# Ledger of designs, part 75: designed miniproteins, single chains, continued (5)

Each design is a single chain, and the fold is of that chain. pLDDT is the mean over its residues in the fold that is shown.

## One batch from the design tools (miniprotein)

Design m18774
Fold by ESMFold2-Fast:
Structure m18774 (fold): chain A 78 residues (1-78)
Amino acid sequence: MSPDFEEKYKETLEKLEEAKKLAKEGKLEEAEELAKKSFEEFKELLKKGKAMLPEEKKILEELEEKLKEVLKVIEEEK
C-alpha cells in the first residue's frame, strides 16, 4: 500500500469509530451521515486509481464491514 493510502484508511477508521460513538449517544442522523460520507470518500479515492490492488480490495472490505457494524448500532437504537 502507498503511505497516503494507509493514512486515509486510518482516518476513515477513526471517523467510523466516531460515528459509532455518536450512535451510542443517540445522535443517529449525525452518526449515519458521518459513517456514509467517510466510506464514500474512501471509495472515491480508490476509484481515482486505474486499477484496484488485492490489498486495497481487502481494506475496502474491512471498512465495509465496519460500516455495517455502525449502521447496525444505528438500527438497534431506533
Scores: mean pLDDT 76

Design m18775
Fold by ESMFold2-Fast:
Structure m18775 (fold): chain A 79 residues (1-79)
Amino acid sequence: MSKLEKALEYVEKGKEYLEKQEYEKALESFEKAIELDPSIFEKVPELETLLRLLRAEFERNGREDLAERVDKILEKSKE
């Protein structure tokens, strides 16, 4: 299985965790996807939107530590 295929699996896992409101697990899944293949941002056009929604949920819940982790992922999309 390619790194991209594995990254796509983690993106789908992250989406499932978001639907279940398991935001920390969603973040961990998206982090693994981007670690495997940073080009995932180009392949999954909705990923940036999903990360921004996740960031908003962490900010709403006072989890600035987790919101900062989302910001670090978003910065990698520009590298």
Scores: mean pLDDT 82

Design m18776
Fold by ESMFold2-Fast:
Structure m18776 (fold): chain A 80 residues (1-80)
Amino acid sequence: GREEAEKLLAQGKEYEAQKDYVKAGELFTKAGELYEKAGDYELAAAAYQSAADMYRKAGDFEKAAELERKAKELAEKAAK
């Protein structure tokens, strides 16, 4: 749930600080999935955007673009 997603965000930030961008991206993606399942579309969008930023830093531009698109779609759902 939401509490688990918050713990994954905290872990992702730790890996980002270590410059392990792939691991940080994986953790932010899992946090986004948990927020999305909880209906927290704004938090899910933010988590997927953070994941996209991590994959971009890792050089995985295709995965970054996919996650950025998902973040935008969820942000639009939250703004309705």
Scores: mean pLDDT 87

Design m18777
Fold by ESMFold2-Fast:
Formats: sequence, C-alpha cells, structure tokens
Structure m18777 (fold): chain A 75 residues (1-75)
Amino acid sequence: NEEIKKLEEEIKRIEEEIERVREEVERLRKEVEENPEDRELVNRLAAAELRLIGLEFHKELLEEKLKKLKEELEK
C-alpha cells in the first residue's frame, strides 16, 4: 500500500527532525541554566520548545491518519 508507505516515511522524517530539535532544546536548557539572565538564550529556548510542540502535533496527526488507513485495510 503506497499511501501507508508514504505516511510511514513522512513520520520517520518528522521523528528525525524531532530528535534534532530535542537535542537543541537540551543544549539550550544547559546554556540557560548557566546564564538565566541572558534573554536571547531564553528566547531561543522558548522558540525551540514551540517548534518541538509543533512537530509533535504534526507527528500525531500523521500517526492518526496512518491508524485510520491501517484500520481500513484490516476490514
């Protein structure tokens, strides 16, 4: 099933991007812990965390679409 394969590939790409952004968030959190008064670092951390939330939402939507397609094939 081509549609399932495409969704699985898209989910895999999003998971790889989520992992990269999580690493960035972890690094920025450590920098903010050392420099809590640095507004630029705090703002960059907030931006990275918002991006992570957006990617996680996108992944959930793709996973729901994949589940629906798999259910349709199981009938």
Scores: mean pLDDT 84

Design m18778
Fold by ESMFold2-Fast:
Structure m18778 (fold): chain A 69 residues (1-69)
Amino acid sequence: SRERAAELAREAAEAARAGDGERAVRLASEAASLDPSPEFVELLEEGVRALLAGDYERAAELLEKAAEL
């Protein structure tokens, strides 16, 4: 479901804002599994890269942008 994928992307953004990188990555991966559209997945992948780099603010912005597609 595209709606459920957007919800998971929003939850991932909230986890990133809370500093929970492990939860944020898990939720982003689940979102990508539910909506494999290229634009959505690219934003989620950029968000995960930001999380791995320790840039939680950038990650939250990218994950929130994915949720708004």
Scores: mean pLDDT 86

Design m18779
Fold by ESMFold2-Fast:
Structure m18779 (fold): chain A 65 residues (1-65)
Amino acid sequence: DEGRRRVTLTALTAGSEALANGQSLDQAIREAERAARETGRELGLSEEDVRRAVETARRSLLLTT
């Protein structure tokens, strides 16, 4: 649970930074996915937990925009 939340927050941070740097929403989503996979791997999360974190971050970026 905490691991998934950390991955989601890391992904959102990466996506938000991409948007702040003038990148497109598509690029922000790609950066969020990349950050989620890297952090999930570091924390030893399952592929399913990483996928759920990515989906949560993606939805948040899309709904906020």
Scores: mean pLDDT 79

Design m18780
Fold by ESMFold2-Fast:
Formats: sequence, structure tokens, C-alpha cells
Structure m18780 (fold): chain A 60 residues (1-60)
Amino acid sequence: SAEELADMGIRLAERYAKEGKLDVARRIFEATVRLLEEMGHPEEAERARQRGDEILAKAE
């Protein structure tokens, strides 16, 4: 499901952000958001974008 896809992408990006690989984490968030948009799930895409921004901001 779209919700499962968003959760998996966010969890993977969180792992890389925790390792200090912010560039990799950002790419994973961007890819997850894009895929959700292409699948016709704009609400899930917006939530994933917001969560990604929060995770990246806190990882600095």
C-alpha cells in the first residue's frame, strides 16, 4: 500500500540520516515522495515530505 511504501522509505532514510549520510537520506525521501505522487497518492506524498524535512533537520 501507499502507507507501507511511505513508512519503508522513511525508515530507510532515517537509518542513513542517523549514520550522517544526509545526502543519501535526502535522495531516499525525494524518491519516496516522487513515487507516491506517480502512484496517485498526493496526501501520503505530502506527509512523507513533511516527515523527511523534520528528520533531516533533527539529524544536523
Scores: mean pLDDT 82

Design m18781
Fold by ESMFold2-Fast:
Structure m18781 (fold): chain A 89 residues (1-89)
Amino acid sequence: MKKKEKVKLEIVRNGQVVFEEEAIYDPEKNTYKGEKFELKIDGDTATLKVDPSVEVKVGDVLLINGRPIGTVTEVKADGTAKVALSGLA
């Protein structure tokens, strides 16, 4: 049994932090959940769902605790974004 962990998620665009929030990581679901977002990890990709008040664009970089984890590759009309995880070939 692994304990849920508190982390900080940041979205960076052109070297600027455009969104930041604290989230809880659930290792059983491989999901980071904050108040205005949910990030679900699936292998070498992730799905980011955001509140309509949060803007996400293709090319945005996601950081967990200040470390880059992935880049937004697609944004859907429903506010769901696809993320390619960094460091995986």
Scores: mean pLDDT 80

Design m18782
Fold by ESMFold2-Fast:
Structure m18782 (fold): chain A 72 residues (1-72)
Amino acid sequence: MIDKEKAEEYLKKGKEAFERGDYETAISYYVKALGYDPNYAEAWRLLGEVYEKMGRTDVAAGARARADELDP
């Protein structure tokens, strides 16, 4: 079952890691958020942003495309 409360909890932790420049930890938390709610457009968008910062443009494009499908 989708757990929006847990998804939001992990999204916040990911944002905190991203603000510190800890991109690997931010990715881990965003992936956990998506594990609780795979339709969480904001989590897909932020995951794409982190991958862009890391130079993983192909992965970033995929994540952003998924976010745009969920929240056009």
Scores: mean pLDDT 83

Design m18783
Fold by ESMFold2-Fast:
Structure m18783 (fold): chain A 59 residues (1-59)
Amino acid sequence: AEELREAAEESRRAAEELLEKAREAEEQGDEEKAASLYTAAQINLAAAQFNLELAKRLE
């Protein structure tokens, strides 16, 4: 259970870093890179939520 909670927190932090890089790519005009980074951030957020739900079930 603890491992899943830590993995979820790490995925959330990774998503925040990806969102920050996506903003910078957008400001620099790299629209494709920004879109790719936004998609990666959304996947990481979904993984974080999934792992948190699993952690609750494995208590």
Scores: mean pLDDT 81

Design m18785
Fold by ESMFold2-Fast:
Structure m18785 (fold): chain A 65 residues (1-65)
Amino acid sequence: DLELELTEGMILIAAAVMGIKAKVRFEGDTLIVELSEKTKEADEEAIRLIKKIAENAGYKAEIKL
């Protein structure tokens, strides 16, 4: 699924740019994103951006720290 692959790629790039290690997997209609905690502030911004990317593509996002 091209749209899913693009959404995963955008999330991974966003996390990398913010200096956060992330893993992404897809379950049903939900994107599961696992983040390595670096700083509280960085994680909050990353979560907001990731959620926005997923929602804009029509997916739900669940973030795991």
Scores: mean pLDDT 71

Design m18786
Fold by ESMFold2-Fast:
Structure m18786 (fold): chain A 62 residues (1-62)
Amino acid sequence: MYFMEGLNAFVEGDYEKAAEYFEKAAETTKDPELAKLAKELSELLKKGDVEKAEELIDKRLS
């Protein structure tokens, strides 16, 4: 599952790889809420806004 691979890459500090996996997750998931979250995470990581990406993960997965 691309979303889980994105989370694993994020935890490992590989933000470029995490952004790629989140982008793929947004394109392939049938869950509209997950697609929106994955797209937002990909865009934040492409901008280098790691702090906001972390906050978004914590807020929505807690």
Scores: mean pLDDT 81

Design m18787
Fold by ESMFold2-Fast:
Structure m18787 (fold): chain A 90 residues (1-90)
Amino acid sequence: MSDEELKNQIEILEKKIEEDPKNAKAWLNLGKALLELGKYEEAIEYYKKAIEYGTGKIKAEALRNLAKALEKLGKYEEAEEYKKKAEEAE
């Protein structure tokens, strides 16, 4: 997707979260969009929300994507910790 399309999707997802703050999938998708925009620190914050509200596969996917964002920031030790948590969640 273009950066314009990603920004539009972020706005839509933010509105969904305002309507249902426990929507773990919306938090996960918001994190993914920010990761694609290179906003790794913001993506991590939203993945943490997806982990808080998510269970099973959604939580595991959020933990894996959080680890990926940490790797993009050069935080390899923290990334490995979250990868282990993802295996435990699934």
Scores: mean pLDDT 85

Design m18788
Fold by ESMFold2-Fast:
Structure m18788 (fold): chain A 67 residues (1-67)
Amino acid sequence: DYAKKIAEYEALIKKDPNNAQAWLNLGKALFEAGDYEKAVSYYLRALALDPENEEARANLGKAVRAL
């Protein structure tokens, strides 16, 4: 259930907004739910916190191509 995963990662971000992995995971959950615009936004947030994150950069590219 994507809604459950989204809520879980949103709760993690509320506790620690500097958790780049939580932003990346939220973006991934939104991509799977078909919300590509929000996925792009959250992947960009993950990259702002961890600019060398290869997974976030690769997933950002996929989400942009899906727009």
Scores: mean pLDDT 84

Design m18789
Fold by ESMFold2-Fast:
Structure m18789 (fold): chain A 70 residues (1-70)
Amino acid sequence: MLEEQFERELERAEELIERVRKTGKESDWKELQDTIARAAYLASKLGNPELVKRVAELARRGSEVWEEVK
């Protein structure tokens, strides 16, 4: 169940990265940040370091896209 929630948050984050890239809107960036924060919490609760790394990589990609479009 937590793993399913984690995967949904990752899928949402991928969609939001593309939305931020297309729109450059601060509201989309904030939604991405909230989604990444939820994914980070779930990864921490699951205790799997590979999941923590996956969230960190998404956060890095999201920040790079935001810096490009802002």
Scores: mean pLDDT 85

Design m18790
Fold by ESMFold2-Fast:
Structure m18790 (fold): chain A 91 residues (1-91)
Amino acid sequence: MKEEEIKEIEELIEKEKKWLEEFKELIERESNPEDVIPEEIKESFELLEKGIKLLEEGLKLLKEGKSEEEAKKLIEEGKKLIEEAKKPFTP
């Protein structure tokens, strides 16, 4: 049970970190050196980074066998922030 949850969250963190890196690279590649990154894009990056951090904190609590309720709360909040970060890029 716990080991399966840990693996799923680790895979989610890896996936979201890769998405963040690819997105940052895309913006850097497509932007002119003189262009200001739009506030909406900056906000999306901040939300995604915060979401990933919450997932990592929740994962740490799960691995340490501390409060599972607190770990689940952090993971849920992290997922929610990642979803909000991706909203501007959904169809």
Scores: mean pLDDT 74

Design m18791
Fold by ESMFold2-Fast:
Structure m18791 (fold): chain A 86 residues (1-86)
Amino acid sequence: SRPLPEEELELEVAEVFAAMVRALRKRTGKATEKDAELLEEAARVAERAGRRALAARFYRDLAEALRLLGKEEEAEEAERRARELA
């Protein structure tokens, strides 16, 4: 099925945002609660759009951000979701 124009825009915005968060994380070695929230939304958008490999990548990014925040259990859940989508 063809994605709705709004869904295509949401996906493009999610991809750009996730790339930015990844780059900032590599430069600073830090993550914020907002970074995790936005990566979770990016993963959901990709998953809803049927972009399984992209969703898996976003869940892996989320897991790394959650680890930097000390949220190990939530990070493991995100990694499990990434593996199921790969």
Scores: mean pLDDT 81

Design m18792
Fold by ESMFold2-Fast:
Structure m18792 (fold): chain A 117 residues (1-117)
Amino acid sequence: MEEIEKVREEFVATLRELARRYGLSDEVIDELIALGNEIIDATVKGDLDAVRASARRLAELLKKHGIPREVAQAIADTLLVAARKVAELVYPNDQERIDRLTAALTAARDEIVAAVG
């Protein structure tokens, strides 16, 4: 559980660095962090439907704010890396569940990138 909080901290730090690099507003960053944490929480629970629902809300947020595809991809990739690490930490002896969560997270990343372009 301590390792999950470290993943959240690394995720937030990476998003803030991306925001600085691409000139994202504090409002957008705060909403991205909130939705990213919802996806991490869904991953901890193994809830594939919750992962998809939160990813769809993230895609709509990025689309609403006119975020370019390259930035959306960087955000989605950052989220995929963080959530996959969480899946491996929560389910270390359940490779089938890690694989299913990774597939859902990869599909969510692809949907986020597609929604903005």
Scores: mean pLDDT 84

Design m18793
Fold by ESMFold2-Fast:
Structure m18793 (fold): chain A 47 residues (1-47)
Amino acid sequence: SKLAEELLKLLSQLSDDERMLIFGRLMGGDSLSELIERAREILKERE
């Protein structure tokens, strides 16, 4: 899946704490598109 590839690419750029946040959202039922958007938001907020 192209969405899964995109998410994995974004996850590789996140910290362990940020990855755990995304994992928690995945377990909570968020879609791949929602997880990708959240991961992008985290990266954009990064200093």
Scores: mean pLDDT 82

Design m18794
Fold by ESMFold2-Fast:
Parts: C-alpha cells; structure tokens; sequence
Structure m18794 (fold): chain A 56 residues (1-56)
C-alpha cells in the first residue's frame, strides 16, 4: 500500500515513483535479479521493497 511505498522509498533513498515501478515490474512477473540490476540494487533489497509495499 501507500504507507509501504513511502517506507521503502525512505529506507532505500529511491523516489516513491521508482518504488511503485519496482512493485509493478515484480507484479508483471519480472525477476528480482533483473529488477535489482535495473535500479542498482541487490535482489534482497528488491524483495524487501516488495514486502514493505505489499504489507503496508
């Protein structure tokens, strides 16, 4: 949700728009590894972003 997107953005230093794009890419079936490479993150960081955005 919106709260989880804001928390993920604050924790990672990404914009809320970038976090929303990451969540959309994941929901579209893109791999954690490919998303991580696109944004200069680790797959574990992408998983954490998705978890926060879906939980809150």
Amino acid sequence: GEVGIRLAAKETGLSEEEVEEIVRDYEAGESLEKIAEKYGLTPKQVAGIVELARTF
Scores: mean pLDDT 84

Design m18795
Fold by ESMFold2-Fast:
Structure m18795 (fold): chain A 63 residues (1-63)
Amino acid sequence: PRLSEEEVRLLSEKFGVSPSRLRRLERWLLENPEEAAAMSLAELGRRFGVSPRTVAAVRQLTL
């Protein structure tokens, strides 16, 4: 499911990542669920400029 505004705010505060960057990651994961499942957290983190922990949190809430 799509992240709420509050979830984006909390993730932004927790990981030090901008809301727009979190929304870009979320959009890509929702549009590419099969690729998202196949890629490592490190690869996704590198692709979007966020930590693997940030990717794991967003993936858990969206997939």
Scores: mean pLDDT 82

Design m18796
Fold by ESMFold2-Fast:
Structure m18796 (fold): chain A 65 residues (1-65)
Amino acid sequence: DIEKLLKEIEKIDESLAVLVRNAFELVKKGLVDPEETAKNVKEELLKAGISEELAEKVAEAIKKI
């Protein structure tokens, strides 16, 4: 459930939660590739200091759209 992941990210950085939600919506609308978007979002989360575990869960959620 992406909403649970977004709440965890929001506790750390609200702007990152917005980034993840926007990426999810673009994938859902078919505007971007799910696998490429999942990879890019994971890289951005890791750069911002989000844990590997949480970043991977977000990437998997994006791929399952």
Scores: mean pLDDT 83

Design m18797
Fold by ESMFold2-Fast:
Structure m18797 (fold): chain A 104 residues (1-104)
Amino acid sequence: SAVEKALAAVGDYLGRLFDELQARIAAATSPEEIAEAVQEFADKLREMAETLRKAAEQGLSPEEVRERLGLDVEGFTPEALKVASDYLEQAADAFRELAEELRK
């Protein structure tokens, strides 16, 4: 179904971002490099949240979302996009705080 495909696309996108974060952490040689990797992950989650919010509130098309994030959101309602955006914003804040803690 369209909903199942949309959920799979979101999961795949987040999985790729998380794999990227894990690879950067594994390659890090200092606490500062780990903090930077976590901060960049938080920034990417915030960008995703802002893009989904624009899709929900300003009528950004599924094609524009796909061009910006590589994410297929066809079949998401505006309400579902807002919930996803809010969740990702909260996750971005949590990872930003973690990055700040990792900086000592």
Scores: mean pLDDT 79

Design m18798
Fold by ESMFold2-Fast:
Order: sequence, then structure tokens, then C-alpha cells
Structure m18798 (fold): chain A 55 residues (1-55)
Amino acid sequence: KKELLMEEVEVSVELIKAAVDKRFAETEEEKEEYEKKIEELAKRSEEIDEELKKA
């Protein structure tokens, strides 16, 4: 359970980093790649939240 909370923190940090990278991306293709990463990380965060609720 503590490990899941730590993973949630790590995912949040990666989300912030991806958002920053997207803001400084020079091409639309790069921005789209970072947007996909943000969506995947957001989905993982939701999965961790659901796992914590079930535990």
C-alpha cells in the first residue's frame, strides 16, 4: 500500500515533466507524443487511485 502511494507521487512528477516538455516542444508531432504520454500517466494515476480504494 505504501509502495502504491510512492508510485502515485512518481507518476505525478512524470506528468509535470511531460507537460513541461510538451510546452517547449517545437513541432506538433512532438507535442502529440508528449500529450499521449500525459494521457497514459493520467490513466496510470487513476488505476493507482482505484487500487488504493480497493485495498
Scores: mean pLDDT 79

Design m18799
Fold by ESMFold2-Fast:
Structure m18799 (fold): chain A 95 residues (1-95)
Amino acid sequence: TELAREGARKAKEGGLLAAKNAVNQEALNLGIAGALSGIGGEFLAEVLKDAVAGGRDARDGGKLAYEAGKLSKNEEAIKLGKQGYELGKKGYEEG
């Protein structure tokens, strides 16, 4: 669904933003992990048309981006991560 795709995109953007603003290695690692999960979720949803797998990766990536954003104290990364988590969760739950 579109929810999985948009969630994955938000997770990717939030993870990258958190990584760019990382003040420590933990924030950098979580931001990169969130971004990579978002990239994978976007591929699964857009190319493979797998809304369940794409939504799960967007949910997980969004959570990682949210945690990374909090560590980096970056409000935009926190917002994007939360949006990616919520949209990905809905996409995963829809089937």
Scores: mean pLDDT 85

Design m18800
Fold by ESMFold2-Fast:
Structure m18800 (fold): chain A 68 residues (1-68)
Amino acid sequence: GSMHEKLLEEAKEEIERIAVRAVITRDLEGARREIQEILKRLEKIDKEVAEEVRKFAERALANVERAL
């Protein structure tokens, strides 16, 4: 895969791990902060990947909020 595809896949997996931990720990605000730091990092590397990951993260956070 391209660097773009690899970066997107790795970021999505990291967000999924954060979301699972947030449900277990019941810490939605902690998850939001961690995801925001990931998005800030990605924005500096690849803005297109950052935008796609942001959409994925919004859905993941909505699912966490619903599970709490």
Scores: mean pLDDT 86

Design m18801
Fold by ESMFold2-Fast:
Structure m18801 (fold): chain A 89 residues (1-89)
Amino acid sequence: MKEIEELLKLLKSKDEEIRRKAADEILEKIKEDPSLLEYIIPKLVELALSKDEYVRATAIIILETALKIIKDEELKEKIKKALKEIESK
């Protein structure tokens, strides 16, 4: 999905406003189609392990917010597992 890949790239922007808008748009897309999390979670884990502190924080916030807004228990468990993996590193 070209659009979601572009938004994930924008999370690496040095401009805080660009990162915030990209994060908000990713969350809106997850809310519309929670199945996107199957694709997005591994990408967010990679970003959460970034050398850039702001990129890491943004990826973690997206995962934590997604955990609060989704209803699917299987997807919630995948997000929780991802967050534990990030915390262990």
Scores: mean pLDDT 82

Design m18802
Fold by ESMFold2-Fast:
Structure m18802 (fold): chain A 76 residues (1-76)
Amino acid sequence: SMAEEAAEIARKAAEIAMSEDPFDAEVGLAMIRMVVGASKAAGDLEAAKAALEAAAEAVKDRPELEEELRKMLEEL
């Protein structure tokens, strides 16, 4: 499984998603969606889950981002 690699990429993407610049924040969230989507397309649900868990921990103080990640986890 690519779980460790997916988690690391998602963690970095989450840092971008926490940007005060709205454009950078949208790019960061899109990167998280891409990592999760690619993992799901590859049949690697372990990687998709690891990416979402890593991103959620990184954004724990941002309610709107936590809610978006929760929705993505429910769609796994």
Scores: mean pLDDT 82

Design m18803
Fold by ESMFold2-Fast:
Structure m18803 (fold): chain A 70 residues (1-70)
Amino acid sequence: SKKEEVDYWIEELKFLVEDALEKGAPKELIAKYLEDEKKLRLETYGPEYSEELKKYFEEEVKKIIEEVKK
């Protein structure tokens, strides 16, 4: 389903963040990467995804960014 696809993207981003933090990547660089990736995915997937699913993805990525900046 489209929700399972979005859930997979969220999990993939979480794993990438954990790996980047473990390797000592700057938090600002990780946050920028997440913002850019969020924008790219939303622009690419457009009308195939409901507004509800796009909002869900945006909110989950925002939570990841907030945790990185902590």
Scores: mean pLDDT 82

Design m18804
Fold by ESMFold2-Fast:
Structure m18804 (fold): chain A 57 residues (1-57)
Amino acid sequence: GELTANHAVKVALANPDKISAEQLKENVETSLLSLGVDPEEARKLAEQAAKKYAEAK
């Protein structure tokens, strides 16, 4: 859950011109869903990751 979202943010920050906050949100949500995370929790973690990424740019 959180470790996957945090890792995705770090990878995105290394390539800020290659990925948008919206794309990061979709990537994190899809990854968490594939790992069996609840849809509601996956959405919340993806939204938090996208917000952190947007604020860190």
Scores: mean pLDDT 75

Design m18805
Fold by ESMFold2-Fast:
Structure m18805 (fold): chain A 90 residues (1-90)
Amino acid sequence: KLEEFKKKVLEIFEKAYREILENTPDGKLRRVVEVNLEHIELIKKGELTPEKRLALRQELESLGDDAVKEVNERIGKLTRKELRKLYEEV
């Protein structure tokens, strides 16, 4: 079931982003995490429009590639085990 799989993936990422947020001081890295959490929230509510997606993308671009890359690396480490387990359960 693609819909159930997508929901579980969102839950894994949401949990990981929240964990990073709790340990990240104010600055560009924290804002990257907040933007990604906003994106997840919009998907969960069915409110992700092309306009909102573009706005979030533009904000991430303004924060810079280094900040985005750092958050992506932290997320990858936190989610890798749980995502692997989820893929094996398919």
Scores: mean pLDDT 82

Design m18806
Fold by ESMFold2-Fast:
Structure m18806 (fold): chain A 61 residues (1-61)
Amino acid sequence: SLEDIIAFIEGVLRSMESITDPEKARELVDMIERAMEYFKVPEEVRERLLKRAEEILRRIE
């Protein structure tokens, strides 16, 4: 279901907190973005998840 997909993406974002390689982090963000587009995740949820991803990337660099 869509809820399961959102939960999966949130899980990936949580795991990204431990990533130190900016290249790998950016690859995961691209994958998440493509997945959200493919599964037609609602815009409000997409914006929230992408903002979280951006914050994680900013900390990594």
Scores: mean pLDDT 82

Design m18807
Fold by ESMFold2-Fast:
Order: C-alpha cells, then structure tokens, then sequence
Structure m18807 (fold): chain A 81 residues (1-81)
C-alpha cells in the first residue's frame, strides 16, 4: 500500500541519517525506526513471507548496530511493498 511504502521509506531515511548522527541522535533515530518497522511487520500478512523475513532481519541488524546491512535489507523490502 501507499502508506506501507511511505512508512518503509521513512525507516530507510531514519537509518541513513543515524549513520552520521551524534550518539544521542542516533539512539533516538534508530528507536523511532524500530517502532515504525515493528508496526509495519505486525500489519504485514503471513503469506508475504519474503517481505516479513526482510523486515525481521532489518530489525535484527538495527539492534546489532549494522546500519549498512539494515539499509540493504530495507531497500529490498521496498521493492516488495
């Protein structure tokens, strides 16, 4: 949906901005990104297995501090929305 696409694009922007942000700003940006991504995952149907897996892996990458890996997965997810 258009709303899902906009939310995913927002998450990508937040992750990208976080790469060069100060430590406190990075924490806030990634916190917002994680909340938005969790909401998107909760509303993604079970039958969209590839999309769900990309979103889940992106959340794990953000939690691990792998922002480059998270962005690559999110860009792949954007192709499926």
Amino acid sequence: SEEDKKLLELVIKLVEEAKTASPLEKEILLGVAQIALAVLLRFTPEEQEELRELLREALEKIGAGDLEGAKELLEKALELV
Scores: mean pLDDT 86

Design m18808
Fold by ESMFold2-Fast:
Structure m18808 (fold): chain A 105 residues (1-105)
Amino acid sequence: MKELRDEAVELFNLAEKAYRGELTPEEIEEGIKRAKEVLDKVNITPEQKAEVDRKIDELKNKEEYLLSAAVFLIALAFDPDNEYYVYGIAKAALKIFELKLEELK
């Protein structure tokens, strides 16, 4: 669990840097890869994944994705073994990376 938590925190920091325009396209592509690896490793139910996916898909812009990731990060700090929040951070970070990479094309 510690490894997934540490990776989720790193993904949040990378997503914040991407949001600020501080990452190269290559660094954003690596962020996408890392986010997808976390999403694949998280051990939560299909129903929990669908709930997070629905919540994130209702959001419209990078600011809302970043705020959602921050809320999940705060929740993870209070419940550090809860992989549901790791999934939420990785999903929101992925959306920020994808949107930012599209803006650079």
Scores: mean pLDDT 86

Design m18809
Fold by ESMFold2-Fast:
Structure m18809 (fold): chain A 55 residues (1-55)
Amino acid sequence: SAERRARLEAELAAAEADLARARAAVPQTLEAELARELLVATLERYIERLRAELA
């Protein structure tokens, strides 16, 4: 449906913005670096799922 597609597109845009922010972050500790890497990987998988749903 058009409504579902619009919702998924909005979620994709939000996830891409979050990913850009995570990639721009400069970690100051090893724990922060690990958390950033995990967040980036999680967001990349989520974006892939959203793109598959939109196909």
Scores: mean pLDDT 88

